# Ledger of designs, part 56: designed miniproteins, single chains

Each design is a single chain, and the fold is of that chain. pLDDT is the mean over its residues in the fold that is shown.

## One batch from the design tools (miniprotein)

Design m1950
Fold by ESMFold2-Fast:
Structure m1950 (fold): chain A 81 residues (1-81)
Amino acid sequence: EDIDKAIELLRQALEEGLDFETVKARIREAFGPGLADVLIAQLEALVKEKGSVEEALRDFLDYLNRIKEAEKKRIEKLKQQ
């Protein structure tokens, strides 16, 4: 749900070449303040680490896709018990 929204937002931001302020504004508009703050903090940390908004967006997108697949596999495994 929220992870799918985050993935789509980050994918569009990367595709459109959005600046960091615009990306943060879209996150605040799309998500409730608690979740928006967490997502923005993670993205800010990645921008600081990578030194590039584009590289940070790619890394965060890959991370969220991995989390989404891991949660799907975990849920399916639990249904078998």
Scores: mean pLDDT 79

Design m1951
Fold by ESMFold2-Fast:
Structure m1951 (fold): chain A 95 residues (1-95)
Amino acid sequence: SEVEELVRKALELAKEALRAAREGDVERAIELVARAIDLLEQAYSLEKDPEVKEKLLEAATHLFLARLALEKGDVETAIRHLEEAIKILEEILKS
């Protein structure tokens, strides 16, 4: 499905953002997180299942909080939110 493809691409971007954050490339991590959020917003607009929509919103919220943490230089908090977003996106793809 188009939703599954968008979620899969967002997951790849979130994993790349996690790597960038761990390497101290904060600017790259922010750019990758912003792109992942855009893809999840597209997935949310196309999704009809309320349960999947709720998980998409939860993952996007964690990515948004990760971006805010990165912008403040709080890389440790950003990593935790990225890991949580990745976990939620993987759960959506297993369903």
Scores: mean pLDDT 91

Design m1952
Fold by ESMFold2-Fast:
Structure m1952 (fold): chain A 93 residues (1-93)
Amino acid sequence: SAAARRAGLEAIIAQIDDLLANRASLSDEEFAARAEAILAQVRALLPTLDPATAAELEELLAFLRQALAAGDRDAVAAALSGIRGLLEEELAA
């Protein structure tokens, strides 16, 4: 449903905000695990989104995966911020 889709988007945005707010207090392993969970949740929503937004998210998810593999916390945070922006635009539409 549209309400379930909105709730899913809002939940992911809240998880990104929480992770970024608490990143300094998290171990590398905890930070990576939380980011991986967000990546999986965004991927699960891709079929429900506008195709153009889904394509942009796919590129950011690829960047996030690369940043996680590199252990680059700043790059992970940048990818999550980009994902958050696209999800906010999807909510505003």
Scores: mean pLDDT 88

Design m1953
Fold by ESMFold2-Fast:
Structure m1953 (fold): chain A 109 residues (1-109)
Amino acid sequence: SLLERLQQGIELLESALKEKSPSEYILQLVLGVLGLIREALRLGLHKDPEVRELIERALELIEKAIENNPELSEEQKNLLKEAVEAARNEDVDKLEENILKLSRLLEES
């Protein structure tokens, strides 16, 4: 079910980017996908090559979302870039920290 949820999150993010959905909606999808990546890393599921490929695909989409959304603040862009780096480095604690900071910024605006 985690794999299916990650795949659905990727598909929703791809559609939102293609349709140029509002930045707030794209950020909510990105946070959801990052949360699923964090859980996959925490459970060691990334040791499966298929899961690792889905994670990398998700991270590439998040990087594309950062580049193609000029409405994102510099703070949001920096936290997203740090979250992507933390995920690639399998740094679960740093990834969680950046997810929480991003979530808080969304609630303050």
Scores: mean pLDDT 85

Design m1954
Fold by ESMFold2-Fast:
Structure m1954 (fold): chain A 76 residues (1-76)
Amino acid sequence: RRRELLERAVALLREAIRLIEQAEATKDPQEQRKLYEEAVALFREAKRLMEEAGIRIPDDASVEEALALAEEALAA
């Protein structure tokens, strides 16, 4: 169960990073906003899964920092 939560969190965080990169590449402000909103939703779900897995996430953690924590926990 715990490993499944972490694997799902990693997948969500990687998708959030992909959406952020896509948002930064777009020149359409409306599309950029939509992509950022989707990335934020995925990041919040990933944080919830990581907290359920017993991993403490700093309140000011970036998506990249959260991904590093989740990957480190999976490797341990």
Scores: mean pLDDT 83

Design m1955
Fold by ESMFold2-Fast:
Structure m1955 (fold): chain A 92 residues (1-92)
Amino acid sequence: AAVERAQRTVELYRKILEELKDNPRLAKVAEMLLEAAEHYLRGLQDPATAAEHRARANKLIAEVYRSMTLEEREEFYRAVVKAIKKINEEKK
């Protein structure tokens, strides 16, 4: 259940990255969030290193939030909405 949710989060950020491929600045943000999601998934797969992976994920997320303008956050949110719609369409 937790691993499956983390795998879906990784899939979501891969789709977000695809939506932002023509915007190098936001593509870099999506890559950082994808890396954070992958660290979270790895921590769930190896409980012995979970704290280290969680700390790395949290650091990446914090760096993203500190670096984004309001306009960039709004554009990123639009890419998130498009990615969610594509995932939902692929499930049917």
Scores: mean pLDDT 82

Design m1956
Fold by ESMFold2-Fast:
Formats: C-alpha cells, sequence, structure tokens
Structure m1956 (fold): chain A 93 residues (1-93)
C-alpha cells in the first residue's frame, strides 16, 4: 500500500541515521570523547528511537515495515547504551 511504502521509506531513513549515530557513539566511546559530545549523541539516539516507535505503531501489521523499524530500533538502542556507557566512564573518572 502507499502507506506501507511511505513507512518503509521513512524507516530506511531512520535506520540510516541510527547507524550513523551508533558509529559516532562507538568512536566517541573508544576515543574518550568529552561528555558534551556523548550527551549530544545520547539525545540524538533517543529522538531517533522515539520517532521509530511512533512510526512502527502505524505499520505494525506489515512484516516489511516491522523488519525495517526493528533494525532501526536496535541501532538506536545500541547507540543509546554506547553513549550512556561513555557518559558513565567520564563521570566515574
Amino acid sequence: SMEAEMLISAGRNLLKEAKKVLERARDALEQGAPIDELRTLYSQAELLKKAAERLLEKGKDNPEVVSVYQEALKAADEAIETAREGIRRVEEK
């Protein structure tokens, strides 16, 4: 359906952005980036997760939509956890 195609397109964009934030969060964690950078990455990942959750609810009956948004949510969750670990390491110094 047209709705499913729009949701898949939006989901692919969210997945792409989530993977970019995850990669930046992993690099920031490995390099010992400043807390402000880690907090920015955390906020970006949380916003992507919230967007993906809202759009997934609209397409939950379509397996192709669900698949794309599950990947986006997984990447966003990993980015959140990675940034949070980085923040924890800075605060426990």
Scores: mean pLDDT 89

Design m1957
Fold by ESMFold2-Fast:
Structure m1957 (fold): chain A 66 residues (1-66)
Amino acid sequence: IEIRIEKKKGLYVGIAEVDGKLGVGVGATEEQAREKAIRAAENLKRFGDKAELADQIAKLALEYYE
C-alpha cells in the first residue's frame, strides 16, 4: 500500500494506492486523511464491480444506524 499525505490550507489530503486502485481522503488530521484514503481505495477495489451490493449495504446502514 502506497500512501501520500499533503497539508493544504489547514486540511490534510491523503492519497492511497491499493492494488492499482486510488483513494482520496480529506480530514482535519493526518490520521483521518490516511484512514479515509485507504477506505476509499479498498471500497473501489471491493465494490467497483458490485454496485448492487454497495446499494444494499447503504440501505442496511440507513435502517440499522439511524
Scores: mean pLDDT 68

Design m1958
Fold by ESMFold2-Fast:
Structure m1958 (fold): chain A 74 residues (1-74)
Amino acid sequence: SESEEVARVVGIALRVIGDDGSREGRALALSIVAYGSHKDEKKGLEAAFEKAKSLGLDDEKAKKVAEEAKKLVK
């Protein structure tokens, strides 16, 4: 169900922030939620990348965070 999928994605994000409370860990947690909010992989990766960028990461770090978000949600 949609509620079960939301709970799963949020659970992954909460674990990430619990393991790493740094700026990069917070960026990854928010990018996980952004990625998981889209059914389309390309749109999910774009959303995760833009979220990481909005939190002050450069393009290279934001791309790595978006790819990591995909791996953790998949």
Scores: mean pLDDT 84

Design m1959
Fold by ESMFold2-Fast:
Structure m1959 (fold): chain A 65 residues (1-65)
Amino acid sequence: MEEIRRALEETAARLKELGVIEEVEIGGTSLRVKVKVDSSSTASAVNILKVELEVRGGEAEVEFV
């Protein structure tokens, strides 16, 4: 559980670093985030972070706005 929590927090921090977060919620093993992207490169980075979190046992619900 602590490992998944850390993965969620690290993923949220990476998304904040990209400057794309409109809304973010962390609960249990899941991350729910609304992201605003203006390029395909940024969208790809968001998708990579989602997959990395899922491989680490977390869940990511990403909404592109």
Scores: mean pLDDT 79

Design m1960
Fold by ESMFold2-Fast:
Structure m1960 (fold): chain A 100 residues (1-100)
Amino acid sequence: APAVKVQEGSMTVYDRDGNPITINITVTTHSPDHKEVVIEVTVSGDPKTVALGKEIAEIFAKYIEKEAKEAGYEVEVETEVTTNADGKVVIKVTIKITKK
């Protein structure tokens, strides 16, 4: 591909107990008919905060999938849950968007 375009966004929200939930979204445009969206939600290892982080990731993923499908794209969604070196849980959703 002659030019790959990358766009990034981040925000931090807090749960009811004041625990930070950091949301990073990366959109990579490989071509006009091939895009990838990566949503990374980073939370503490507390199970309740992890559950909320998963819900947030799912909401974003569903909105992106619906928009892409309505635009005539094919969508593949993959979810990974990992623990980073700081003991925080990272919920990574990769959304592959391709033209049929």
Scores: mean pLDDT 83

Design m1961
Fold by ESMFold2-Fast:
Structure m1961 (fold): chain A 80 residues (1-80)
Amino acid sequence: SREAQLAIVEAALAELEALAARHRASLTPEQARQIEDYIAGLRELLERIRAGESTLSEEEVRAMVDALVAEARRIVAAAE
């Protein structure tokens, strides 16, 4: 459902924002920019879902969001 898709994206957005805030001092400017780009992409997806403009299924949203979160976690792990 749209409601489920919104919840998935909102949860991931909160996690990425928390990761960025928590590791701000450890990230290079390049790593910080990459995470901020992922956050911006999730915000864009959130707005598209809210507007009814997204053609993605719930499973596709979950897969894409999980991939972005995993990549952000990998960037943070490399910075530590």
Scores: mean pLDDT 85

Design m1962
Fold by ESMFold2-Fast:
Structure m1962 (fold): chain A 76 residues (1-76)
Amino acid sequence: MEEGVKKAIEELKKLGREEQAELIEKAAEKWKKAKSTEERGEIEIELALELLRLDGVPEEEIEELKKKIEEEKKKL
């Protein structure tokens, strides 16, 4: 993984944003184990949605965004 991601995780922990740091760290480990660009894209989308959930975005909005992402995937 790129040095920038490690630095971002450390900075988030310093700022007391431990939950965000945990999500990024877990996504980073999944990213390393991913076998395809498609799988990596899915990991990035999951991370983005989980970060929005932590920031207090309603579950209904997260589900709507998830559906829109799935529709865009079908077009590609």
Scores: mean pLDDT 75

Design m1963
Fold by ESMFold2-Fast:
Structure m1963 (fold): chain A 82 residues (1-82)
Amino acid sequence: MEERQKKAKERALRSKEGAEAAKKAVEEAIEEYRKRGDLKTAEALERVAELTDKALEALIAGDMETAQAYAKEIEDVLTNSG
């Protein structure tokens, strides 16, 4: 039982590590868009970063339904049309 829980936690930690790297790249992109005067794109990227953090926290907590809800909000922000 402990090994299965450890593998799930290890997978979640690995996903978190990748997401932290992606978040840093997104934060840098947000600054670049703000410097270019594209405030709307910068705000959309900031919203995506916030939702990604919340989705990861839900996944680590084992709340897959909440994580999927945040993922859908990210998609809606990026696509406008769903």
Scores: mean pLDDT 71

Design m1964
Fold by ESMFold2-Fast:
Structure m1964 (fold): chain A 73 residues (1-73)
Amino acid sequence: GSDLFRDTLLSDEVWKRGTDLINRGIARGPEEVLRAADQLERLGDEYNKSIGGRPSGEIARHLSEEARRYARS
């Protein structure tokens, strides 16, 4: 249905914007990477409040966790 299509497009947008945010953080240093991770974690929590937002929330959460791993390595 249209909701599934919309949620798929939102997931793609979250992936693109989330990776851009992390890459900008990487260029600026570990503190900015952790800041990006915090923003993505909050975004994931917000999306995960609804079933339709869940794919976007899982993407944001995944990117947050990867950013934190990078900052610690």
Scores: mean pLDDT 76

Design m1965
Fold by ESMFold2-Fast:
Structure m1965 (fold): chain A 59 residues (1-59)
Amino acid sequence: AAMDDATAESQRLIAAETEEDKRTLLGHLDGQMGAADEGRLSPAQRASIEALRAEVEAK
């Protein structure tokens, strides 16, 4: 089963049509990267967040 949080993040990426929405999502992802640096996230979770951030930047 997919994690609900992962589905919500993917939907936010697809729905981020405005510049304000992009900034809000990037700020949220940057906050999650802080948790990864503290060792609270697995390497796979960190890689997923980095991939989502790159996709938001590319839009």
Scores: mean pLDDT 66

Design m1966
Fold by ESMFold2-Fast:
Structure m1966 (fold): chain A 95 residues (1-95)
Amino acid sequence: MSVKEKFENYIKELKELVDKARELLEQLRQNPNVPEETIQRFEDRVKALEDIVKELEKKYKEGKITFFDYLRAKTAVNEAKRLIEELEEVLKQAE
């Protein structure tokens, strides 16, 4: 698999993970037992990942992908996975 194909796969995976994190966060917003400060911290993290997706897609279209952008995509995927785990844990504890 080429570096370009790996990068495309990371962007696709990141988009799917960010969409899932957004869905979990909206479920969390419906729970009155979850503090607003907790909701805001998760919102900030989801927005940061959404911004990373937009930046990486733009660089991909412009053909300006660096090794740093590749590492950023990989790191963002790992952060999105961690964020989903934390959102699921908070939802479980709030039941």
Scores: mean pLDDT 85

Design m1967
Fold by ESMFold2-Fast:
Formats: C-alpha cells, sequence, structure tokens
Structure m1967 (fold): chain A 78 residues (1-78)
C-alpha cells in the first residue's frame, strides 16, 4: 500500500532524527519532542488519505533537514 510505504519512510526519518539527538545531547529533548509531534501529525494525515500522508512525509523530510542544520551549527560553535 502507498500509505504503508509513506509510513515506513517517515519511520526511518524519525529514527534518524532520534539518532541525531543522541549525537548532540544539547538538542536531544527538542528533537525527541519534535519527532514525536511529527509522528502524530503523520498518523493523522495517513487517516485522511494518501495525498495528506505524502504532504506529511515532505514535512518530515524538511524537519529532518532543519535538525541536521541545527546540529551542524551547534557543533561548529564548539
Amino acid sequence: SEIEQILQEVGELVKEMLKLGEEVPELREEFIKAAEEQARNVMQAAAEGVAAARKALDETRKLYEEFKEKARKLLEEK
């Protein structure tokens, strides 16, 4: 199912976000909270249909890029 594929991709992105938080403990709580909130948003979107789920996947990808940038910036300041 297309929704199952989208949920799998979101799960992998959430897993990578959590790993990134473990690498940057100062951002860990922020990343956990944001990842959990996004997971809830994706589950809600999946209930609404494929188009909503795809949008939520795109939002999850953008969130992960923001996390990487925040982590990079913080590490450069050390």
Scores: mean pLDDT 82

Design m1968
Fold by ESMFold2-Fast:
Structure m1968 (fold): chain A 56 residues (1-56)
Amino acid sequence: EEKKKELFEELLKLHPQLKAAGVTSIEDLLSLTPEQIAELTGMSLREAERILKELG
């Protein structure tokens, strides 16, 4: 439970574009597709899929 919150907070620190796109909670992030996360952050599609799996 705490690990998911820490991962999410670290993700927002590394990719402020997510917060600018309206992602303020884990639920907001989970509503995005891996493709949208990859486009917003510049990370690979594979990494975006892994993050969604880990937080969902």
Scores: mean pLDDT 79

Design m1969
Fold by ESMFold2-Fast:
Structure m1969 (fold): chain A 111 residues (1-111)
Amino acid sequence: SSEEEIEEMARVAEEIARLAREDLERAAELLRRFFETRLGLSLEALRANDPSVTEEEIRERYLEAARLIAERVEAIRGSDLSEEERRRRLAEVLLEARRLVTAPYVERRLA
């Protein structure tokens, strides 16, 4: 159900934020596994949207996404929210992280 999905996403956001404080690389890897298995964001799916994306760029996107989750979750923890509102906001953080990872890039910076 959509409520069960929101609860799962909220739990994942909390776990990623906790792990990111100790090991950002491991948090990014856990986030990637979750998105690949639960949201179908395989490397092939990401490349279908952006054929120019490299494995290194995807890894960097997941590191950035894990940092974003940690920052957003810390802000949510500092807020006096109901359990229901907290779960919804935590789920929104994962959706924001998903958009960051899946954002289509038509043009790449050539450095």
Scores: mean pLDDT 79

Design m1970
Fold by ESMFold2-Fast:
Structure m1970 (fold): chain A 78 residues (1-78)
Amino acid sequence: EEERRREEEIRRLIEEVVERFKPYAEKAYETGDEAAREKALIPLRIQAEAAAIYEALPGREGEEAAIEYLVEQLKALL
């Protein structure tokens, strides 16, 4: 199924971004470094914005727009 394949690709992309940003999250947690905290929050903010697009546009159009935004932004972080 096309949708399941997209979900798997998105999950892998999220995992790669999380791995990339893990050092910032660890530094923020261990040292309270505000700059590291801001960087660690970038992937979460992108996911929140994608969710907002999905909620703002009903149905398939919103789902497609949210997925396109999420994939584009996450790829830009890698």
Scores: mean pLDDT 78

Design m1971
Fold by ESMFold2-Fast:
Structure m1971 (fold): chain A 69 residues (1-69)
Amino acid sequence: SLDEEIERVLEEKRRARENGDKEAVQRHKQRFAQLLSKRYQEELKKAKTPEDIRKIREEINKLVEEFDG
């Protein structure tokens, strides 16, 4: 699933960073951005209220924070 791909990319990025593999980190950053964009678009298609949109933004922000941590 998309969520499983996002989780995998987060783990792979952490490992690449720990190994000092700067090229792998950049590759994973690009992949993460693509997956995040796709998730955002899918969630927006299902959003029916302003509250739904707010929750989607909060979830996306948490994923970004996890990636940067």
Scores: mean pLDDT 80

Design m1972
Fold by ESMFold2-Fast:
Structure m1972 (fold): chain A 62 residues (1-62)
Amino acid sequence: MLQEILDVSTQASKLIFKKDYDEAIKMLEDAAEKFREQGNETSAKFLERQKKGIEDVKKKLE
């Protein structure tokens, strides 16, 4: 579980570096929803917060 969160966060960061913001946002959203379905609210909220941060960055660049 913890490793899965780290892997998702790392992959999202790589996408941000490549300016693939939409893919990073989608990846974090899908992962958060999957964790929420598993009853892992803490992990879901963490990933939702990361998604929001990326959305804010993208909005500033547009």
Scores: mean pLDDT 77

Design m1973
Fold by ESMFold2-Fast:
Structure m1973 (fold): chain A 87 residues (1-87)
Amino acid sequence: MAEELAEKTVALPREKQEELLKEAKEALERLDELTEGVVSEEAKRLAEEALRLAVEGLEAALKGDDETAREKLTEALLLLRRAYELA
């Protein structure tokens, strides 16, 4: 599932990838607000790392490095899922 979503993200038109990158960067900047009330410090840390990897993956996709993009986006999705389960 995570790998499939990462592949679909890399296949998106450039303009959609740019929109997702903007949203991921905004989420990372607002992480404290978005995780307000989450008691698990581990969940917050995993969410931060997931968003950082999503930004890196989307930047790689925009540069045409689809292999790096798929790897980082897959890892981001797995970490985000783990953060959600711990929250």
Scores: mean pLDDT 79

Design m1974
Fold by ESMFold2-Fast:
Structure m1974 (fold): chain A 67 residues (1-67)
Amino acid sequence: SVEEARERIEKAVEEARKAGLTPDQIEALANQVLADYVREHPDLTLEEVFELARYAQELVDKARAEA
């Protein structure tokens, strides 16, 4: 579900931040987690994928601002 994907992306970004990864590494990780989730859940619509991509970008942007 979109909510489950959001939680997975959010957790990955937070763990990466705590591990001291750079903003660029956090962006790469967030994009990879999203790609993996979409691949595991082919029933996601294109609209849902776009919403998740936007959410991932918002989390990355926040991480960059706090870096």
Scores: mean pLDDT 83

Design m1975
Fold by ESMFold2-Fast:
Structure m1975 (fold): chain A 73 residues (1-73)
Amino acid sequence: SSSVERLQLLGNRKVTVRVESPKGEIFEAVWYLIDIYDKYTNTVDTVPFLLMEKMTEDLLTVKEILSEEELKA
C-alpha cells in the first residue's frame, strides 16, 4: 500500500510566532502546522513545518503567538 493511504491530511494552520534563540535574540517566524491522521496507529499528530530553514542547530523557544490562521486541507 502507498504511504498516501496511511497518512491523511486533516488540516493546515499558519502560525506567526515570536521566537527566542539560545543567545537571547528575539525574532518573528512563520510556521505551518500540519494535522495528520495516521490510519495504522489511529492517532492524530500535529507536525510543525518551518517555512524558512533554521539557521542554527539549536532549538528555538516560542515566546508568543502573534497570529493563527486555519487553512483548508
Scores: mean pLDDT 62

Design m1976
Fold by ESMFold2-Fast:
Structure m1976 (fold): chain A 80 residues (1-80)
Amino acid sequence: AEAALRAAAAEVARLFAEELKRAGLDVTLAASDRTPGAAELAALAEAAGARVRYVSEEEAGRRWAEEQAPAAARAAARAR
């Protein structure tokens, strides 16, 4: 219904994906696959080189808290 709102949300997701790529991180979309505009958000995030997954808000929050650590430390943990 709101094309401008959808475009803004998609652009924010894309900018966020680019920021996360700078830190060596992926973007995770905390939304249902039934969310209006989710496909557009996924397409834009993937175009920015990020992987988009539909996860629960709780899972996204937990991951976000862990990712506040330096990218290097997080990458080392994932490598193990």
Scores: mean pLDDT 58

Design m1977
Fold by ESMFold2-Fast:
Structure m1977 (fold): chain A 73 residues (1-73)
Amino acid sequence: MREEEERQREGIKLLEEATELFLKGLNSSNVEEAQEYRKKATELYEKAEKLLDEETLIEKRIEAKEKIEKFLE
């Protein structure tokens, strides 16, 4: 039970880091830098996906989408 909770917390942290890297990619004026941020974001996202249950992953993806939409408005 505790190990499951710690795994979920680590997954959430990785997903938030992936979202931040994705936003940095969107803000980058350099194509190579933007691609590197996207690649790193995808890698962290895949690690988070392996740690998180499907329901938590969906919930956090919705939160990330809302943050991105708020940033882009």
Scores: mean pLDDT 77

Design m1978
Fold by ESMFold2-Fast:
Structure m1978 (fold): chain A 100 residues (1-100)
Amino acid sequence: SALKERFVELAKRGKEIAERLGLEDLVEAIETALKYLEQTGDIEAALSMMLMTAAQLASRLGLEDTADELTALLVDPNATTEQLLDAVERALEKAEKHLS
């Protein structure tokens, strides 16, 4: 449940950023990832969806190095759930700073 709680918190932050930017497709992608996690309990698949959405958000903000890092983690079979969560959180922190 701790991993689920962290995922939900990051998804909420990502949704707030996407809504503020008018990125309706990313809002929908985040809602889809949350719904998938609730329906399946599959945190790894939900995180892959969130990582992809975070990479798209980073790219749209011109944070290409961050987008590339997220994309590399998405295809890394050795990436842990904690590493994926940390990468999403870092991307959201950079997005929030970019918008200040």
Scores: mean pLDDT 87

Design m1979
Fold by ESMFold2-Fast:
Structure m1979 (fold): chain A 75 residues (1-75)
Amino acid sequence: MEAVDESASPEEILAAARRNVAAARARFPDDAGLAAALDLFLAEVEAATAAGDRAAALATYEEMVRFIAHHEKLA
């Protein structure tokens, strides 16, 4: 999973979020619950990025990364 630096732009955070969502979906294609959760996280990062709110985009991205890591450990 690619790490995002605290100096990353909202656009870089969104790009990293999209890559991590795509990678997680490819690993767990039959997990509808994971897919739904990732869609919600991605929508939140997209909304924050569109608003120019880097802090909100980063916070949602970090929560998404923790969620994926926890799911991978349990799967």
Scores: mean pLDDT 78

Design m1980
Fold by ESMFold2-Fast:
Structure m1980 (fold): chain A 74 residues (1-74)
Amino acid sequence: MSEEKLEAQRENLLAWLEENEVSEEDRERVLAAFDKYVEAVRAGASEEEIERLENELLRTLLEASDRAQARKAA
């Protein structure tokens, strides 16, 4: 994956976190998962390792989204 794609993904992620009013705690959790994914991609990790970290990131995003929605409903 190119650096341009990684930067675009980070920008999109930051915009999504702001638009969905994600808590600071969940934002830190999501960004930490994204950083692990980016490190693996840059290190040339296996496709299996990258997929595992990508799935971890997606899970973290879903949890953050659910909590943000619950906060808006309260």
Scores: mean pLDDT 80

Design m1981
Fold by ESMFold2-Fast:
Structure m1981 (fold): chain A 86 residues (1-86)
Amino acid sequence: MLLSEKEQLKEALELALAVLITSSENEGHHELARAARELLEAVRKEEDLERLEEALRALLEAMRLADEGRYEEALRLLEETVERLR
């Protein structure tokens, strides 16, 4: 059975967040890992496709910022995204 677009987006978000959480914990960026876990909980409760798409775009940008060593900017973006999903 193929996943719906919403289910596919949630799965992509959950996988990307799991990677970010693991990477952040391994590098000692515990606040970034915390924000990523909060976003994971928000994503699991979200049913709006457009809001899930916005969350995915924000997450990918936060991951790019973290990869560049811009952890404070990545953290801020994740926290703002969690607030938008509330």
Scores: mean pLDDT 83

Design m1982
Fold by ESMFold2-Fast:
Structure m1982 (fold): chain A 75 residues (1-75)
Amino acid sequence: MKELIDGEAEIALLEIQVAVGKLIKNPTEEDKEDLIRKLEELIRTLRDMASRFPQLAEEYERLIKEAEEELEKVK
């Protein structure tokens, strides 16, 4: 279950990264706001998961950093 949850977070981040790449080429205000919201929700979830699963904290911290970098690209 923990491995599945971690894999789901990585897939979500990858999907957001693809969407960010598309947004950079043809930005819309609605898509930008939607991506910001999704990234902020993902970061909050990953921080909560890092506190609950300290054995996986390093992986969650890596995903948080990548998500924060994507958030800076769309803000």
Scores: mean pLDDT 72

Design m1983
Fold by ESMFold2-Fast:
Structure m1983 (fold): chain A 95 residues (1-95)
Amino acid sequence: MEAVRYLQRAMERLIARIEEEIATRDLDAEERERAEEALARLRELRENAEAVVERIKEELGLDEEQAVNLMRAMELMASASGPAALEEAQAIAAA
């Protein structure tokens, strides 16, 4: 099922990004704890991607094609984020 693969790839991209942030940034103890919690959540979503996609379809009333399009958009957003997008996301979170 293509929707599951797109969601898994989106989660893998986000996991890699957070792991890189933990490795390259001098985070304080609270920031590191939050990043580790986020990693645990993303790993859980990746492992349960089939159930997550089915739940999204159920809650939003999406058909298979709509679910594929939504998950594909999520993968593209996760893939398109360069270092500049990290600064922008952090600025929004700090506002």
Scores: mean pLDDT 71

Design m1984
Fold by ESMFold2-Fast:
Structure m1984 (fold): chain A 93 residues (1-93)
Amino acid sequence: SADEIASRAIQAAQDGNVEEAKALLPELEKALSENPDDYRVYLALGMVYYALGEYDKAIEYFKKAIEIANKKGDTYLRELAESFLKKVEEKKK
């Protein structure tokens, strides 16, 4: 499922397993093409690109996660995505 792929990608990125995280990108992109409003898939894509050092792409995906959280009125999901966005912006300096 999209949730399982996103969970695996998040775990791989957090563990610093950049090869495993990168290998999951095609499945994450497929999940996104099937459901373009999937908050967790955008969050996972942001975390994978952050782990890869592709900070501009990470920022783009975290901003999309924030947009979806705002659309749903979910303050918790918004603040979570904003916290990751802040970490990426600090690394880009």
Scores: mean pLDDT 86

